Designed miniproteins, single chains, continued (4). Designs and how they scored, part 43

Each design is a single chain, and the fold is of that chain. pLDDT is the mean over its residues in the fold that is shown.

## One batch from the design tools (miniprotein)

Design m13568
Fold by ESMFold2-Fast:
Order: structure tokens, then sequence, then C-alpha cells
Structure m13568 (fold): chain A 83 residues (1-83)
């Protein structure tokens, strides 16, 4: 389905932008990009490697922001999707 492929492409772009922002230590901006990517990935497949990676990256961004409880929750979501 071309629509689902386009959503995945947009999610991948947001994930890459978030990763760049994380490298630049722009953690709040990175978190927003990951949140947008997660919504797109969830709309395509609720059990995907991309969604797992997005949860891990969002958790890392929250951890860097000192939002430890949110970070733990998203690391748990990533773990649950992985196995």
Amino acid sequence: DEELKEKRRKGNKLLEEGEKLLEEEKYEEAAKKYEEAIKLYESVDKNSIELTLAYQNLAEAYYKLGKIEKAREYFKKALELAE
C-alpha cells in the first residue's frame, strides 16, 4: 500500500531528524520528532522494528532531559515490543 509506505518514509525521516537533534543535544526537539515518528509507525504497524527503535530513542531523549520516569516507561514499551 503506497499510503502506508509514505507514512513509513515520513516516520523514518522524523527518526533521522530526531537522531541528529539528539547528537546536537537538543533533547526536547528530538523528543518531539520521535513522538511524531511513533504516531506514524503506530498507524502502519503496531509491532515493528522502527517503532521499537523510536521508543528507545524517545526514552533516551527523556533520560537526557532528566525525565527519568518517562524514560523508564518508553524503555519498557520498547522492551515489550522487542520480546
Scores: mean pLDDT 85

Design m13569
Fold by ESMFold2-Fast:
Structure m13569 (fold): chain A 64 residues (1-64)
Amino acid sequence: MPDEKEVILALAEIYEAIGNYLEKQGRFEDAAEAYRKASELYRQAGDTEKADIAFKKAEELLKK
């Protein structure tokens, strides 16, 4: 069975994909929320680099 961290990483990737889709639709506030959720999940899984990237992406989208 995948461990809990693997499940959390998969969920983070799903939210990242949702954020990317919403960004392409011009829905920047919704996209930023999805990227923030991905960032929190990456942090919970111990992937601090991906968490930081997702967080910065969310902040950039809120400035548009």
Scores: mean pLDDT 83

Design m13571
Fold by ESMFold2-Fast:
Structure m13571 (fold): chain A 69 residues (1-69)
Amino acid sequence: SLLDQAREALREGDYERAIELAQQAATEAINAGDYRRAAEAFRVLAEALEKAGDLERAEKAREVADYLE
């Protein structure tokens, strides 16, 4: 899945790819009505953004994940 690929990119230190894959995973989950999976994708996105140094976007992604639970 895109979410598994995003997590793999995070483990490899490829934060740019992790951000891209997590955004795609979140969009696909929202389009499918799977808000729990979307929340998981936004949590991965937040971690990738934090590792990349984008703390503001990371915080916003965490807020979205919390609201989707």
Scores: mean pLDDT 89

Design m13572
Fold by ESMFold2-Fast:
Structure m13572 (fold): chain A 80 residues (1-80)
Amino acid sequence: SDREKAEEYREKGIEYAKKGDLIKAAEYFEKAGEYYLRAGDYREASEAYATAAGLYLKAGDYERAERLWEKSLRAHKLAE
């Protein structure tokens, strides 16, 4: 399912964050957010996008950080 794929990508994001690969970690949290959105899990999508934004920011990728923050806010608004 889309939720199972989101959880798998979130787990990979955690693994790469632990290894210090901030960009790869952020990319996996971004993928997790996309699958949470597809599943209708808007709160989890918002949290995954916010985590990706923070990781991009820490890595110095300000443009992707801003974009993921915007995605997080949009997903947050979809959560009832």
Scores: mean pLDDT 90

Design m13573
Fold by ESMFold2-Fast:
Structure m13573 (fold): chain A 62 residues (1-62)
Amino acid sequence: SEEERRELLRKAIEYGALSGLYYMLGQSYKIAGDEEKAKEAFELGERYDRLGEELRRKAEEL
């Protein structure tokens, strides 16, 4: 349904925003010399990116 599609897209947008935030945090930690926190932030960013892409794909099938 249109409502289900919109809800999936809204969640995908939220995950995309989180992915971007963690990417920015990773870059900031890298500049600050905190390699461990940078790695963790980049890994979280990639995880949220994958979750967002999965939800977008599900929305396309509705």
Scores: mean pLDDT 88

Design m13574
Fold by ESMFold2-Fast:
Structure m13574 (fold): chain A 88 residues (1-88)
Amino acid sequence: MIDEEIAPDPNAKELDAADLFMAPLESRVKLFKAWGVPEEKAEEAARDVFLVVSDAIIKGIDVSKDPEVQAKLKEVFEKYGAKFPPIV
């Protein structure tokens, strides 16, 4: 069984959506797999999400509050088989 060895990572303990999307690639891949994305697509989905988030941050946009950024993230999630993030 996959052990909860992600628990030592501070980014894995917090339910901050922005922190989770800016987390290390491995943590983001595990989140996408938990959201139903296949392993082969989870890494690609994590990279695409990181590009959307990074572009928003460079432009001074709040990732968690901007509806356009949220729409782009939803489109990426749906593209890779995630329906929606189970995070508040």
Scores: mean pLDDT 63

Design m13575
Fold by ESMFold2-Fast:
Structure m13575 (fold): chain A 69 residues (1-69)
Amino acid sequence: SEAERRAALLWTAAGVLAVAAQIYLEMGDKESAREALEAARQNVEEARALGGTPPESVLKLIEEVEKKL
């Protein structure tokens, strides 16, 4: 369905944003890291609302970045 495709795109976007947050954190830019992480969490929430199943790798990366902020 279209909702399933949108959920998949949102999970992909969340993964990209989580990677961006990690890179910002490694660069010492905690403000940009927090913004990217917040955007990643929003995409996770929207994808869950569409009935998507979260990739474990994306959730683990978000958790790892959260622990370092």
Scores: mean pLDDT 85

Design m13576
Fold by ESMFold2-Fast:
Structure m13576 (fold): chain A 100 residues (1-100)
Amino acid sequence: SLTLTWTFSGFDGSKYTLGWYRQRPGEEKQFVAYINKIGNTGYAPEVEGRFTISRTSSQTVQLVMNDLQPEDSAVYYAAASEENSPENWSYWGSGTTVTV
């Protein structure tokens, strides 16, 4: 398995929905997973059952990636939204390249 971790700064992350997006070459950013302010999680169908999102602190979002496939090769971005749903993303982390 592979674990991605991103720590946000400059705001109270406990008040934000935290998520992960990924971008493959030549494609737009695609939703991967979210964890909202009350701890509910959601996943894109292609990663459901293989990836797990969690908060490791108020500022830190983690993505545990199991059963990695070639299609999982992408640049991964953490995101934060003031909404309690995976929409209107206000903050983005820098990209992390994953190669399978």
Scores: mean pLDDT 87

Design m13577
Fold by ESMFold2-Fast:
Structure m13577 (fold): chain A 63 residues (1-63)
Amino acid sequence: MAAEEAKAKEAERLAEEGERAARAGDYKRAIELYLRAIELAPTKEKMLELIGRLLRAIGEELD
């Protein structure tokens, strides 16, 4: 099987950890975790979804 599913799962894990960091007020860590997830995203669609989630997570909390 291709490694795409493993990369998608790892990206999702990092994104969820980033969301938890943002909820805890640790926006620097949230950004780092989301950026890592975006780097691992196996498709452009998934990458854009993760970017949107990052912007929502930090943008709403900062304002």
Scores: mean pLDDT 77

Design m13578
Fold by ESMFold2-Fast:
Structure m13578 (fold): chain A 70 residues (1-70)
Amino acid sequence: MEIPEEEIEEMAKYLAEKYENDIEKAVEAVRTLAEKLSKENVEKFLKAFEKVEKNKELIEAVKKVVEEKL
């Protein structure tokens, strides 16, 4: 499933703000999202998330989920 780039950026910002201190819930949300997105859109999501998220640990956790999908 393809999602517009703008929507992916909004999702990344939403998850970054909502789950800033909850890595487990962030990982679960990203895993659910990855099941619905194409591999290309999952990569776009990760890049957008890396730009908006400041918590390095959260970025690394999300990156591992994306790599497992790819």
Scores: mean pLDDT 74

Design m13579
Fold by ESMFold2-Fast:
Formats: structure tokens, C-alpha cells, sequence
Structure m13579 (fold): chain A 57 residues (1-57)
């Protein structure tokens, strides 16, 4: 797959949370998004990452 929309959203959420030094957002990415990815639920992982991006913007 030449484009991974879930991976792109997760990376953007992580970069944005890190740039703002938002520990709660980083924890949410590592726990909730990580759990969705571990469960193979790419759609939920993408939606959770997009929510984090919206909360930080």
C-alpha cells in the first residue's frame, strides 16, 4: 500500500502532541490508539488519532 491513511493520522497526532508537549494526548495515543492497532481495528485507530488532532488544533 503506497499510502497508509491510518499511519499518517497516527504520526500527525503524535507529532502534534509532542510539539505541544501534551502528556495526556501522548498517553491517549499510546493507550487507546495503540490498543485499536493491536486489535487490528485500523478504522478506530484512525478516528481516535483524528480526534486527538482536532483536540490539539
Amino acid sequence: MSVDPTGEAVLRAYDLAWSKRDVKALDRINTEVGRALADGDDERARELAEEVIRELE
Scores: mean pLDDT 78

Design m13580
Fold by ESMFold2-Fast:
Structure m13580 (fold): chain A 67 residues (1-67)
Amino acid sequence: MPPSDEEIWESFGNIYLELGKKFEEQGKYEEAAEAYRKAAEYFRKAGNEEKAEEAEKKAEEAEEKAK
């Protein structure tokens, strides 16, 4: 059987979540917000609502800091 699409989407979500954190560390809040939005999208595709909500919240916070 092919690997579960949920596992693949979860991996992409984790990659973008980590990327967003790295952009925040660099003060690149606009890029961080974009990465966090991508993470939330992939976590939702993976069925992980908890991580999707966390990523969306981080995206909103980063977007606010980018102003």
Scores: mean pLDDT 82

Design m13581
Fold by ESMFold2-Fast:
Structure m13581 (fold): chain A 68 residues (1-68)
Amino acid sequence: RELSFEELKESALSLLQEFADAGASRAQLQQVRDYIIGELRRLQEEGKITEEQLKEAEAEMDALVQAA
């Protein structure tokens, strides 16, 4: 059973925002994003989250990295 996807997504976005606020470069934010997406892809492969949830998280993390 998937745990709260919204909480996982919020935690990922909060982590990226904290790194951005601390002065992390876009390259550093991209590395953190790629790591999180890799973990979410593994959860999707295991059936713990949906493909749509994975795409939603990718889009929101990309928007945050681009805005930083």
Scores: mean pLDDT 79

Design m13582
Fold by ESMFold2-Fast:
Structure m13582 (fold): chain A 54 residues (1-54)
Amino acid sequence: ATVVGPARPGDTVTFANGRRGTIRAVLEVDGVRYGLVEFANGERAAARLEELPP
């Protein structure tokens, strides 16, 4: 799905495998924006904002 506008801290995302997480931070590296996602079990991962589902 297309992300409508820039994702922000506090937004919830669902990955293709059904896992859900909350965006804790947004950062930009070399013109590419990444979201730092925290899952309910405390795991964290960085993913491109354009690859995060709404």
Scores: mean pLDDT 67

Design m13583
Fold by ESMFold2-Fast:
Structure m13583 (fold): chain A 65 residues (1-65)
Amino acid sequence: EEEKLKEAIEKNKKARETFPLSPEEQRVRDRRFERDYKAALEGAKKLNDPEGLKEIERIYKIQRA
């Protein structure tokens, strides 16, 4: 639901503003997230799971906000 996605993005933004990461911490986090995202995409593709792919993309969108 659009509303839930909007709330998740807003919550993520607030967390970043309250406890901002250092540039080093941001790089480590982004690198880790990209790795996890790539692995999840590959797993879902292997299983030929379009619903799983859709959910993975949704999570990626939230985290990138």
Scores: mean pLDDT 75

Design m13584
Fold by ESMFold2-Fast:
Structure m13584 (fold): chain A 79 residues (1-79)
Amino acid sequence: DEYLRKAELYKRWAEEFEQAGDLATAASYYEMAGDYYAKAGRYGEAARFYRRAAELYKQVGDDDRAAELQARADKLEQQ
């Protein structure tokens, strides 16, 4: 599954950038991981990574993007 492989790759990069203190880049990669988990039909994993991205966007002051990703995560859990 190409989508699952991409999701796992972006998850790994997000974790590496978060550990390095680059929270904005980490948030972007967690969002991309969530997108690919959703495309792979892994809605629980997608919601989890959207929430992690939202948390990091909130920390860097991007409240609008954080709120959007929380809404996407909530919607996916209704599936």
Scores: mean pLDDT 88

Design m13585
Fold by ESMFold2-Fast:
Structure m13585 (fold): chain A 94 residues (1-94)
Amino acid sequence: SMEAMRRAAEELGPEVAEKLREMAERAKDPEAAEALRRAAEAAERGGLFGALVHLAVELVVARKEGNEEAARELEEGLRVVSEAVLRASAPTDA
């Protein structure tokens, strides 16, 4: 089922990347905007898990630094990627 997950990641990658780019353009915090853009590039290349890990790490950093704006914007990005990962791993009725 690694192949099914890889294919779902490839099919969902461009859609998730587009959403993350829109979020990056609307981001108030430049650090969050950069992280969202990098996550979008990872998602577009079929790396949904890479995008998820990158945003999770950046969120931990933002929270430790007390950057509430970046943290909120990164949390939203994580929700988008997390939902895509869940959709990729969901059982499809035949």
Scores: mean pLDDT 78

Design m13586
Fold by ESMFold2-Fast:
Structure m13586 (fold): chain A 63 residues (1-63)
Amino acid sequence: MAPPEETVKASREALRKAAEDVGLTEEQLRAILRGEIKPPSPELREKAVEAVRKYATEAQRKA
């Protein structure tokens, strides 16, 4: 699997869906994953990371 940095870059679709799922903007989600902004809560961060990873890995699997 790719490092977290590549996971964030996997696709705009994955980022947008994850952001919508957790109620964040795609920019905020990306900043949180990069560690530029502290997440509002650990649960929200974990949910966002997991959502992005799921969508990114699904796209990779389809390749």
Scores: mean pLDDT 67

Design m13587
Fold by ESMFold2-Fast:
Structure m13587 (fold): chain A 82 residues (1-82)
Amino acid sequence: AKADAEATIESAEGGAKAILESIREYGKLSEEEIKEIEELLKKAVEKAAEAAAKAKTAEEAAEAAAKAFNEVGEKVSEIAEK
């Protein structure tokens, strides 16, 4: 249970890093927009960690992480359209 939560958190952190690297590579967003996305990804990782700690199964932990990152995707779209 705890090991599954830790694996989910590590996966979420890796995903956040990959997204940030991709965004920086294309250079299409302003530094301010990139910082907003960094904060959203940080919040998503924290939210996934909290949900994973409360989860009783690896599946619940994975679902919580997916939900948090889907919310980030929506907010990234909003920021890009500002």
Scores: mean pLDDT 69

Design m13588
Fold by ESMFold2-Fast:
Structure m13588 (fold): chain A 76 residues (1-76)
Amino acid sequence: MKIEVVLEDGTVLTFDVSTVEGAIGALLRLMGIALDRGADFSLFTEDGEEVKNLEELEKAAKEGKTLYMKLYPLKK
């Protein structure tokens, strides 16, 4: 089971979230990308629903949803 995450720059990342380890790995990778850009982030489905935790991430993947990463830049 895979999930696609679209970044703000248009990059699409695909993660295997068939396991808890895979789901955690996906969130850590996205957190690393946000931190690298000096930002915090939120994930939303294509329908605009926020994905806040591992259970919601797994549900979105099972439903074949695409996620969109939104960054909150800390610079002016």
Scores: mean pLDDT 78

Design m13589
Fold by ESMFold2-Fast:
Structure m13589 (fold): chain A 58 residues (1-58)
Amino acid sequence: SLLEEAKREAVELAKQGKLEEALEVADRLMNELVRRGVPIEEAVEAAKEVAELARKTA
């Protein structure tokens, strides 16, 4: 899924000390979900989940 792929990418970037790039993954996920017709509130929650995981990993 897009969410699981974004989580993996963000975690790997955060492990490398690339937190800013990892947070960009969360933003890209939100924009992609909205483009695919996912409600904005659901897309925002998915992006928050990815961003929180990145911050915890960094």
Scores: mean pLDDT 86

Design m13590
Fold by ESMFold2-Fast:
Structure m13590 (fold): chain A 77 residues (1-77)
Amino acid sequence: MEEERKKAEEEVKKNPDNATAYLRLAKSYFELGKEGEAIRALIKALEVDPDNPEVRKAFAELYKKLGLPQAAEAAAK
């Protein structure tokens, strides 16, 4: 829902170092059918916290939802 996207976006504005906020933003974009924007948000999460295991997990889940199991496997590594 767009409400969740705005909430996550505000979280990012308040805490730009919070990778979890970017993950929420990515999931919200994906629910809106904006797969490209969702992937960009995940990339930003990686920039904030590149060693975050939740970010890698989110990439794998996002690609799986897109119907790209091979990409999901690669993202999980």
Scores: mean pLDDT 70

Design m13591
Fold by ESMFold2-Fast:
Structure m13591 (fold): chain A 67 residues (1-67)
Amino acid sequence: SSEDEALKLFLTGALALGVSEEKARELLEKAMENPAPAVPSSIKPIADSSPEFQGAFAKAWEELKKL
């Protein structure tokens, strides 16, 4: 599914930034509990996901960059 591909992309990006899979999943799960409004994404797997996933990925990615 697009959500599975978006998750794989997120985890790959997290690992590239030196963040563990466990920490990355934790950030995404926290973002899913309090999703931000969906924002347009140029990343195809994320853009094809539900609005909830789009908002969660955007929020989690910003938190991930702060680590």
Scores: mean pLDDT 70

Design m13592
Fold by ESMFold2-Fast:
Structure m13592 (fold): chain A 87 residues (1-87)
Amino acid sequence: SMEEVRRLALEAARPEALKVAEQFSDKLTPEQVERIAEEAAEIAADLAVRLMQRKGLTPEEAVRFARELAPAIAKWLALAEYLDQQF
């Protein structure tokens, strides 16, 4: 099901998002790092499921896409959070 693929995508995306968010641990609190990692993983998983529905990605391709996209989203979210704290 789409819900099962979303869960698998989220499970694959989380550790990859966390690895990147943790690189900002000198700039962000542990709570911000955890929140950003989870948010990035959810965005990546949601987009992967959407691409499966709209572009015909296989479940395996959707999971791989989420895993590969999540670290990029985490980096941008972490940078945005850090910059927001400066203003």
Scores: mean pLDDT 89

Design m13593
Fold by ESMFold2-Fast:
Structure m13593 (fold): chain A 68 residues (1-68)
Amino acid sequence: GSEKRKLILRLIALKLRVIGLDLDIELIEKKLEKGEISKEEAEEKIRELEEEKKELEKEIKELEKKIA
């Protein structure tokens, strides 16, 4: 039914969010290399993004199990 479609769309949305977080981390790393941001600020922001990414990856695994 339509429920499986909703799970697939949610899975796609979560995977896109993970890609977005990876791009944000890369942007912060590039800003650090250019001296546009302090090392301390970059480390804090990257830590927060990596933590959010881990939570999203856990949700993705649970959704993949439900869809399979």
Scores: mean pLDDT 87

Design m13594
Fold by ESMFold2-Fast:
Structure m13594 (fold): chain A 67 residues (1-67)
Amino acid sequence: MEEKEREEKALEEFEKSLKEALENNPEKLKLNKEQEEKRKKTIEGIKKKGPEIAKKLAEIVEKIFKE
């Protein structure tokens, strides 16, 4: 099996786990305006300077928490 296939599966599992965590603990995952700005800035930093896998994880987080 190709290494890439395993990475994609791990990213899918991460996205699923993050969605489940958001559904089960919405109060804990609600961000105020200041925290949301810090999150966006962190994601931008990871996308610019992070390794390839971290960039993909940052994109998943951004997609889930965009609203």
Scores: mean pLDDT 68

Design m13595
Fold by ESMFold2-Fast:
Structure m13595 (fold): chain A 75 residues (1-75)
Amino acid sequence: MEEKEKAINAAKYALQALDEGDYETAISAFRAASEYAEKVNPEAAELFRQAVDALENGDVDTAKELAEKAIEVLK
């Protein structure tokens, strides 16, 4: 239960960082979200890892879509 809340909160923090243009913080927060999600839902963890990969390739829109899907999967 706590790990699910931590994953969602980390993902929301990452999305806020993206809106502010802070991509380094967003990548770190998505990595944290993936680690928390791994213990609860491996599918959500994989989506957060794909969001990190998208950001490292400069694809912000894809990263946002993947993170939003991961949050829905965790609910």
Scores: mean pLDDT 85

Design m13596
Fold by ESMFold2-Fast:
Structure m13596 (fold): chain A 67 residues (1-67)
Amino acid sequence: TREVLREMLMPMRVKVKIVSEEEGKITVEGVDPETGISAKASGPTSDIVKLMAKAMGEVAEKEEELL
């Protein structure tokens, strides 16, 4: 199904980068280079994996709403 395939492919295309890092705090940004949709997440550096997942999830959620 087109919707299922698109939803599966979008998380693989989303690129996550560190926008800022300061003692114990980090801000990450997820962006889909195909759509230009982005989302940021901030929190403690120890939660970096969780923050990356949050940013990617917010990008996917925005894309589901717009598509």
Scores: mean pLDDT 70

Design m13597
Fold by ESMFold2-Fast:
Structure m13597 (fold): chain A 69 residues (1-69)
Amino acid sequence: KVKELIEKGRKLYLEGKYDEAIEYFQKAVELGSGKERAEALTLLGQVYLDKGEIEKANELFKEAAYLRG
């Protein structure tokens, strides 16, 4: 389930395993819709921001904002 993918990604992110966290959040974006997809996009953006990929992070945050309205 999408929620389980998000929880696994969060755990990996807290452990500093950014590339693994990205994989789980990407799967959550692919499988999720509405609020769950927006949450996964926001978390994916946060990981890219922490990796220094500012432009990629901003694109993801913008997509999440559109889904929230």
Scores: mean pLDDT 85

Design m13598
Fold by ESMFold2-Fast:
Structure m13598 (fold): chain A 89 residues (1-89)
Amino acid sequence: SEEEVLAEIRELLRKILELLSKVLSPEELAQVKATVERVLALMERSSPEARVNLLKGLKADLLDLTKDAPEEVREEIEELMEKMIEIAE
């Protein structure tokens, strides 16, 4: 169901925020949390195609924010984001 898809996306985003808490400043983390909450709210009202586009945009933003982070953290974020995009399709 769509509700199950959104619940799985929320759980994957929670895992990403935990990873980001290790590499971002408190101020950067607060900005990312606000962006994530906005994206989740938009996805609840969006078509599947619009959800995919929202997640692709979020992926690009998160990879830019973490470009100087350890490779292992960046790879985990990328894998979790790709999983979310596949689930949203």
Scores: mean pLDDT 85

Design m13599
Fold by ESMFold2-Fast:
Structure m13599 (fold): chain A 92 residues (1-92)
Amino acid sequence: MVKVQVEAPKEIEAGGTLTGKMKSEGEGIDATFLQIIDEKTEEILGENIGKGGETIEVKVENLEKGRKYRWRGIAYKDGKEVAENEKITEVK
């Protein structure tokens, strides 16, 4: 079974750096993808691509107070999405 684990803070203070990480587990994973998305605007603030079993990181700054950001981690096998995990970070 393929698994994706996203690790990101639940809350941060405005003016700081927000870092999220992703790791996948399982056989035959071709690619992994991590995005951070503004929940209000759907704007992609950062993204990174990796390989199966690799830990990948996205780092963003200058986040707006009161906003929520969605982390989306995805694993692909044979060009198909096989696992997904999401986390939400709120800026206080």
Scores: mean pLDDT 85

Design m13600
Fold by ESMFold2-Fast:
Structure m13600 (fold): chain A 74 residues (1-74)
Amino acid sequence: SIEEKLKEAEELKKKGEEAYKEKKLEEALKYYEEAARIYKELYEKDPKYREKLLEAEINAGVVQLELAVEKVTK
């Protein structure tokens, strides 16, 4: 159901936030990407989920950039 998918995406977002707080960037990225995937499915069914999708994609992008910076920064 839509409700079950939304709950799953919200739990993944929360896990991503917890991993990010602990500086587990690769784990945070994985969780945010999974959440974005589910929000995209929801968005395809109902455009009201656009903002949640964009937020998850932005969070994943920020973590991805931080991972790239860590690899090149001494």
Scores: mean pLDDT 85

Design m13601
Fold by ESMFold2-Fast:
Structure m13601 (fold): chain A 100 residues (1-100)
Amino acid sequence: MIKKLEELREEVRKLVEEAERAYEAGDLESAKEKVEKALELFEEIAELLSEVDPEFAERLRRLIERAREALKIDVGNAIELVKGMIDEVDELIKKLKEEE
């Protein structure tokens, strides 16, 4: 499970970096597409965590909904939100590795 979480987290990081670059270049449509892809991967992360840490999984699902709402209003705010979500997943992965 941890290896799959790390793989999904790395894919999300790359998508968020691409979204940030597109946003800085003024390509809002590309930035939005990358954020939407990252949110789909966060849904997979939440599913993997549903039986291991259901409280974290539910929190992550709430953040995904908030990020999707932000994406409709301000792409930059959505990018900042998903960057925060990566940090939360990184903290959880560290905790899981230390417990095993």
Scores: mean pLDDT 84

Design m13602
Fold by ESMFold2-Fast:
Structure m13602 (fold): chain A 80 residues (1-80)
Amino acid sequence: SIAEEARKLIERAKKLIEEANSLPEQSPVLKALVEELERTAKELEEAIKKKASDEEIQELIEELRLLISTLEHLIEVEKQ
């Protein structure tokens, strides 16, 4: 189901945020991206709780996927 896909993606986002926060030094760009990812993950979690439309949930899933991809890339380039 779309809710299951969303929950799996939220879990992936939380793990990635933890990884980013474990870095010894964080650029302002990395910090801003982590904050944006945290906000979007929270919005998706709330949308699931409120039983929002599949369309709304799908839009948040796509946004979260893009943020995850961007943060994964940024972590690798900032990893010394």
Scores: mean pLDDT 85

Design m13603
Fold by ESMFold2-Fast:
Structure m13603 (fold): chain A 64 residues (1-64)
Amino acid sequence: EDEELREKARRMLEGSYAGAGHPAREIPEAQVEAVATAIRKMKEGYSPEEAGLAAREALERVRA
């Protein structure tokens, strides 16, 4: 469930990093958690804007 969302988030980030010329192995786990949070919120019926805010909060929480 959460692992499946994180796998999907990592796959999406791998695509973005590859497109920008960055190696996928350098993807921070904090970004994976943020994107997974956004996907979960959208699945729960929240708007993309609300999902984006939740993702930002998750990213900031990991950075402390």
Scores: mean pLDDT 72

Design m13604
Fold by ESMFold2-Fast:
Structure m13604 (fold): chain A 69 residues (1-69)
Amino acid sequence: ERESAPGGFNSATPTDLSLDEMAALAVKIANGEELDMSKLNPEAREFVEAFEATRAAVAAIAAARAAAA
């Protein structure tokens, strides 16, 4: 009766990614390396977007400080 995976997507979820893989992605993003979006799972992609938002916030703070100076 219970649904094991109402969508096939649940069976192929990137939840099985190890912490090492996530850490490697974060390091590559921080180094400004070219990320292969076709190799990234949707969860990793969302993580990249969140990281980019953080970088944009840091850049905005720097720009605001420069504009205020």
Scores: mean pLDDT 65

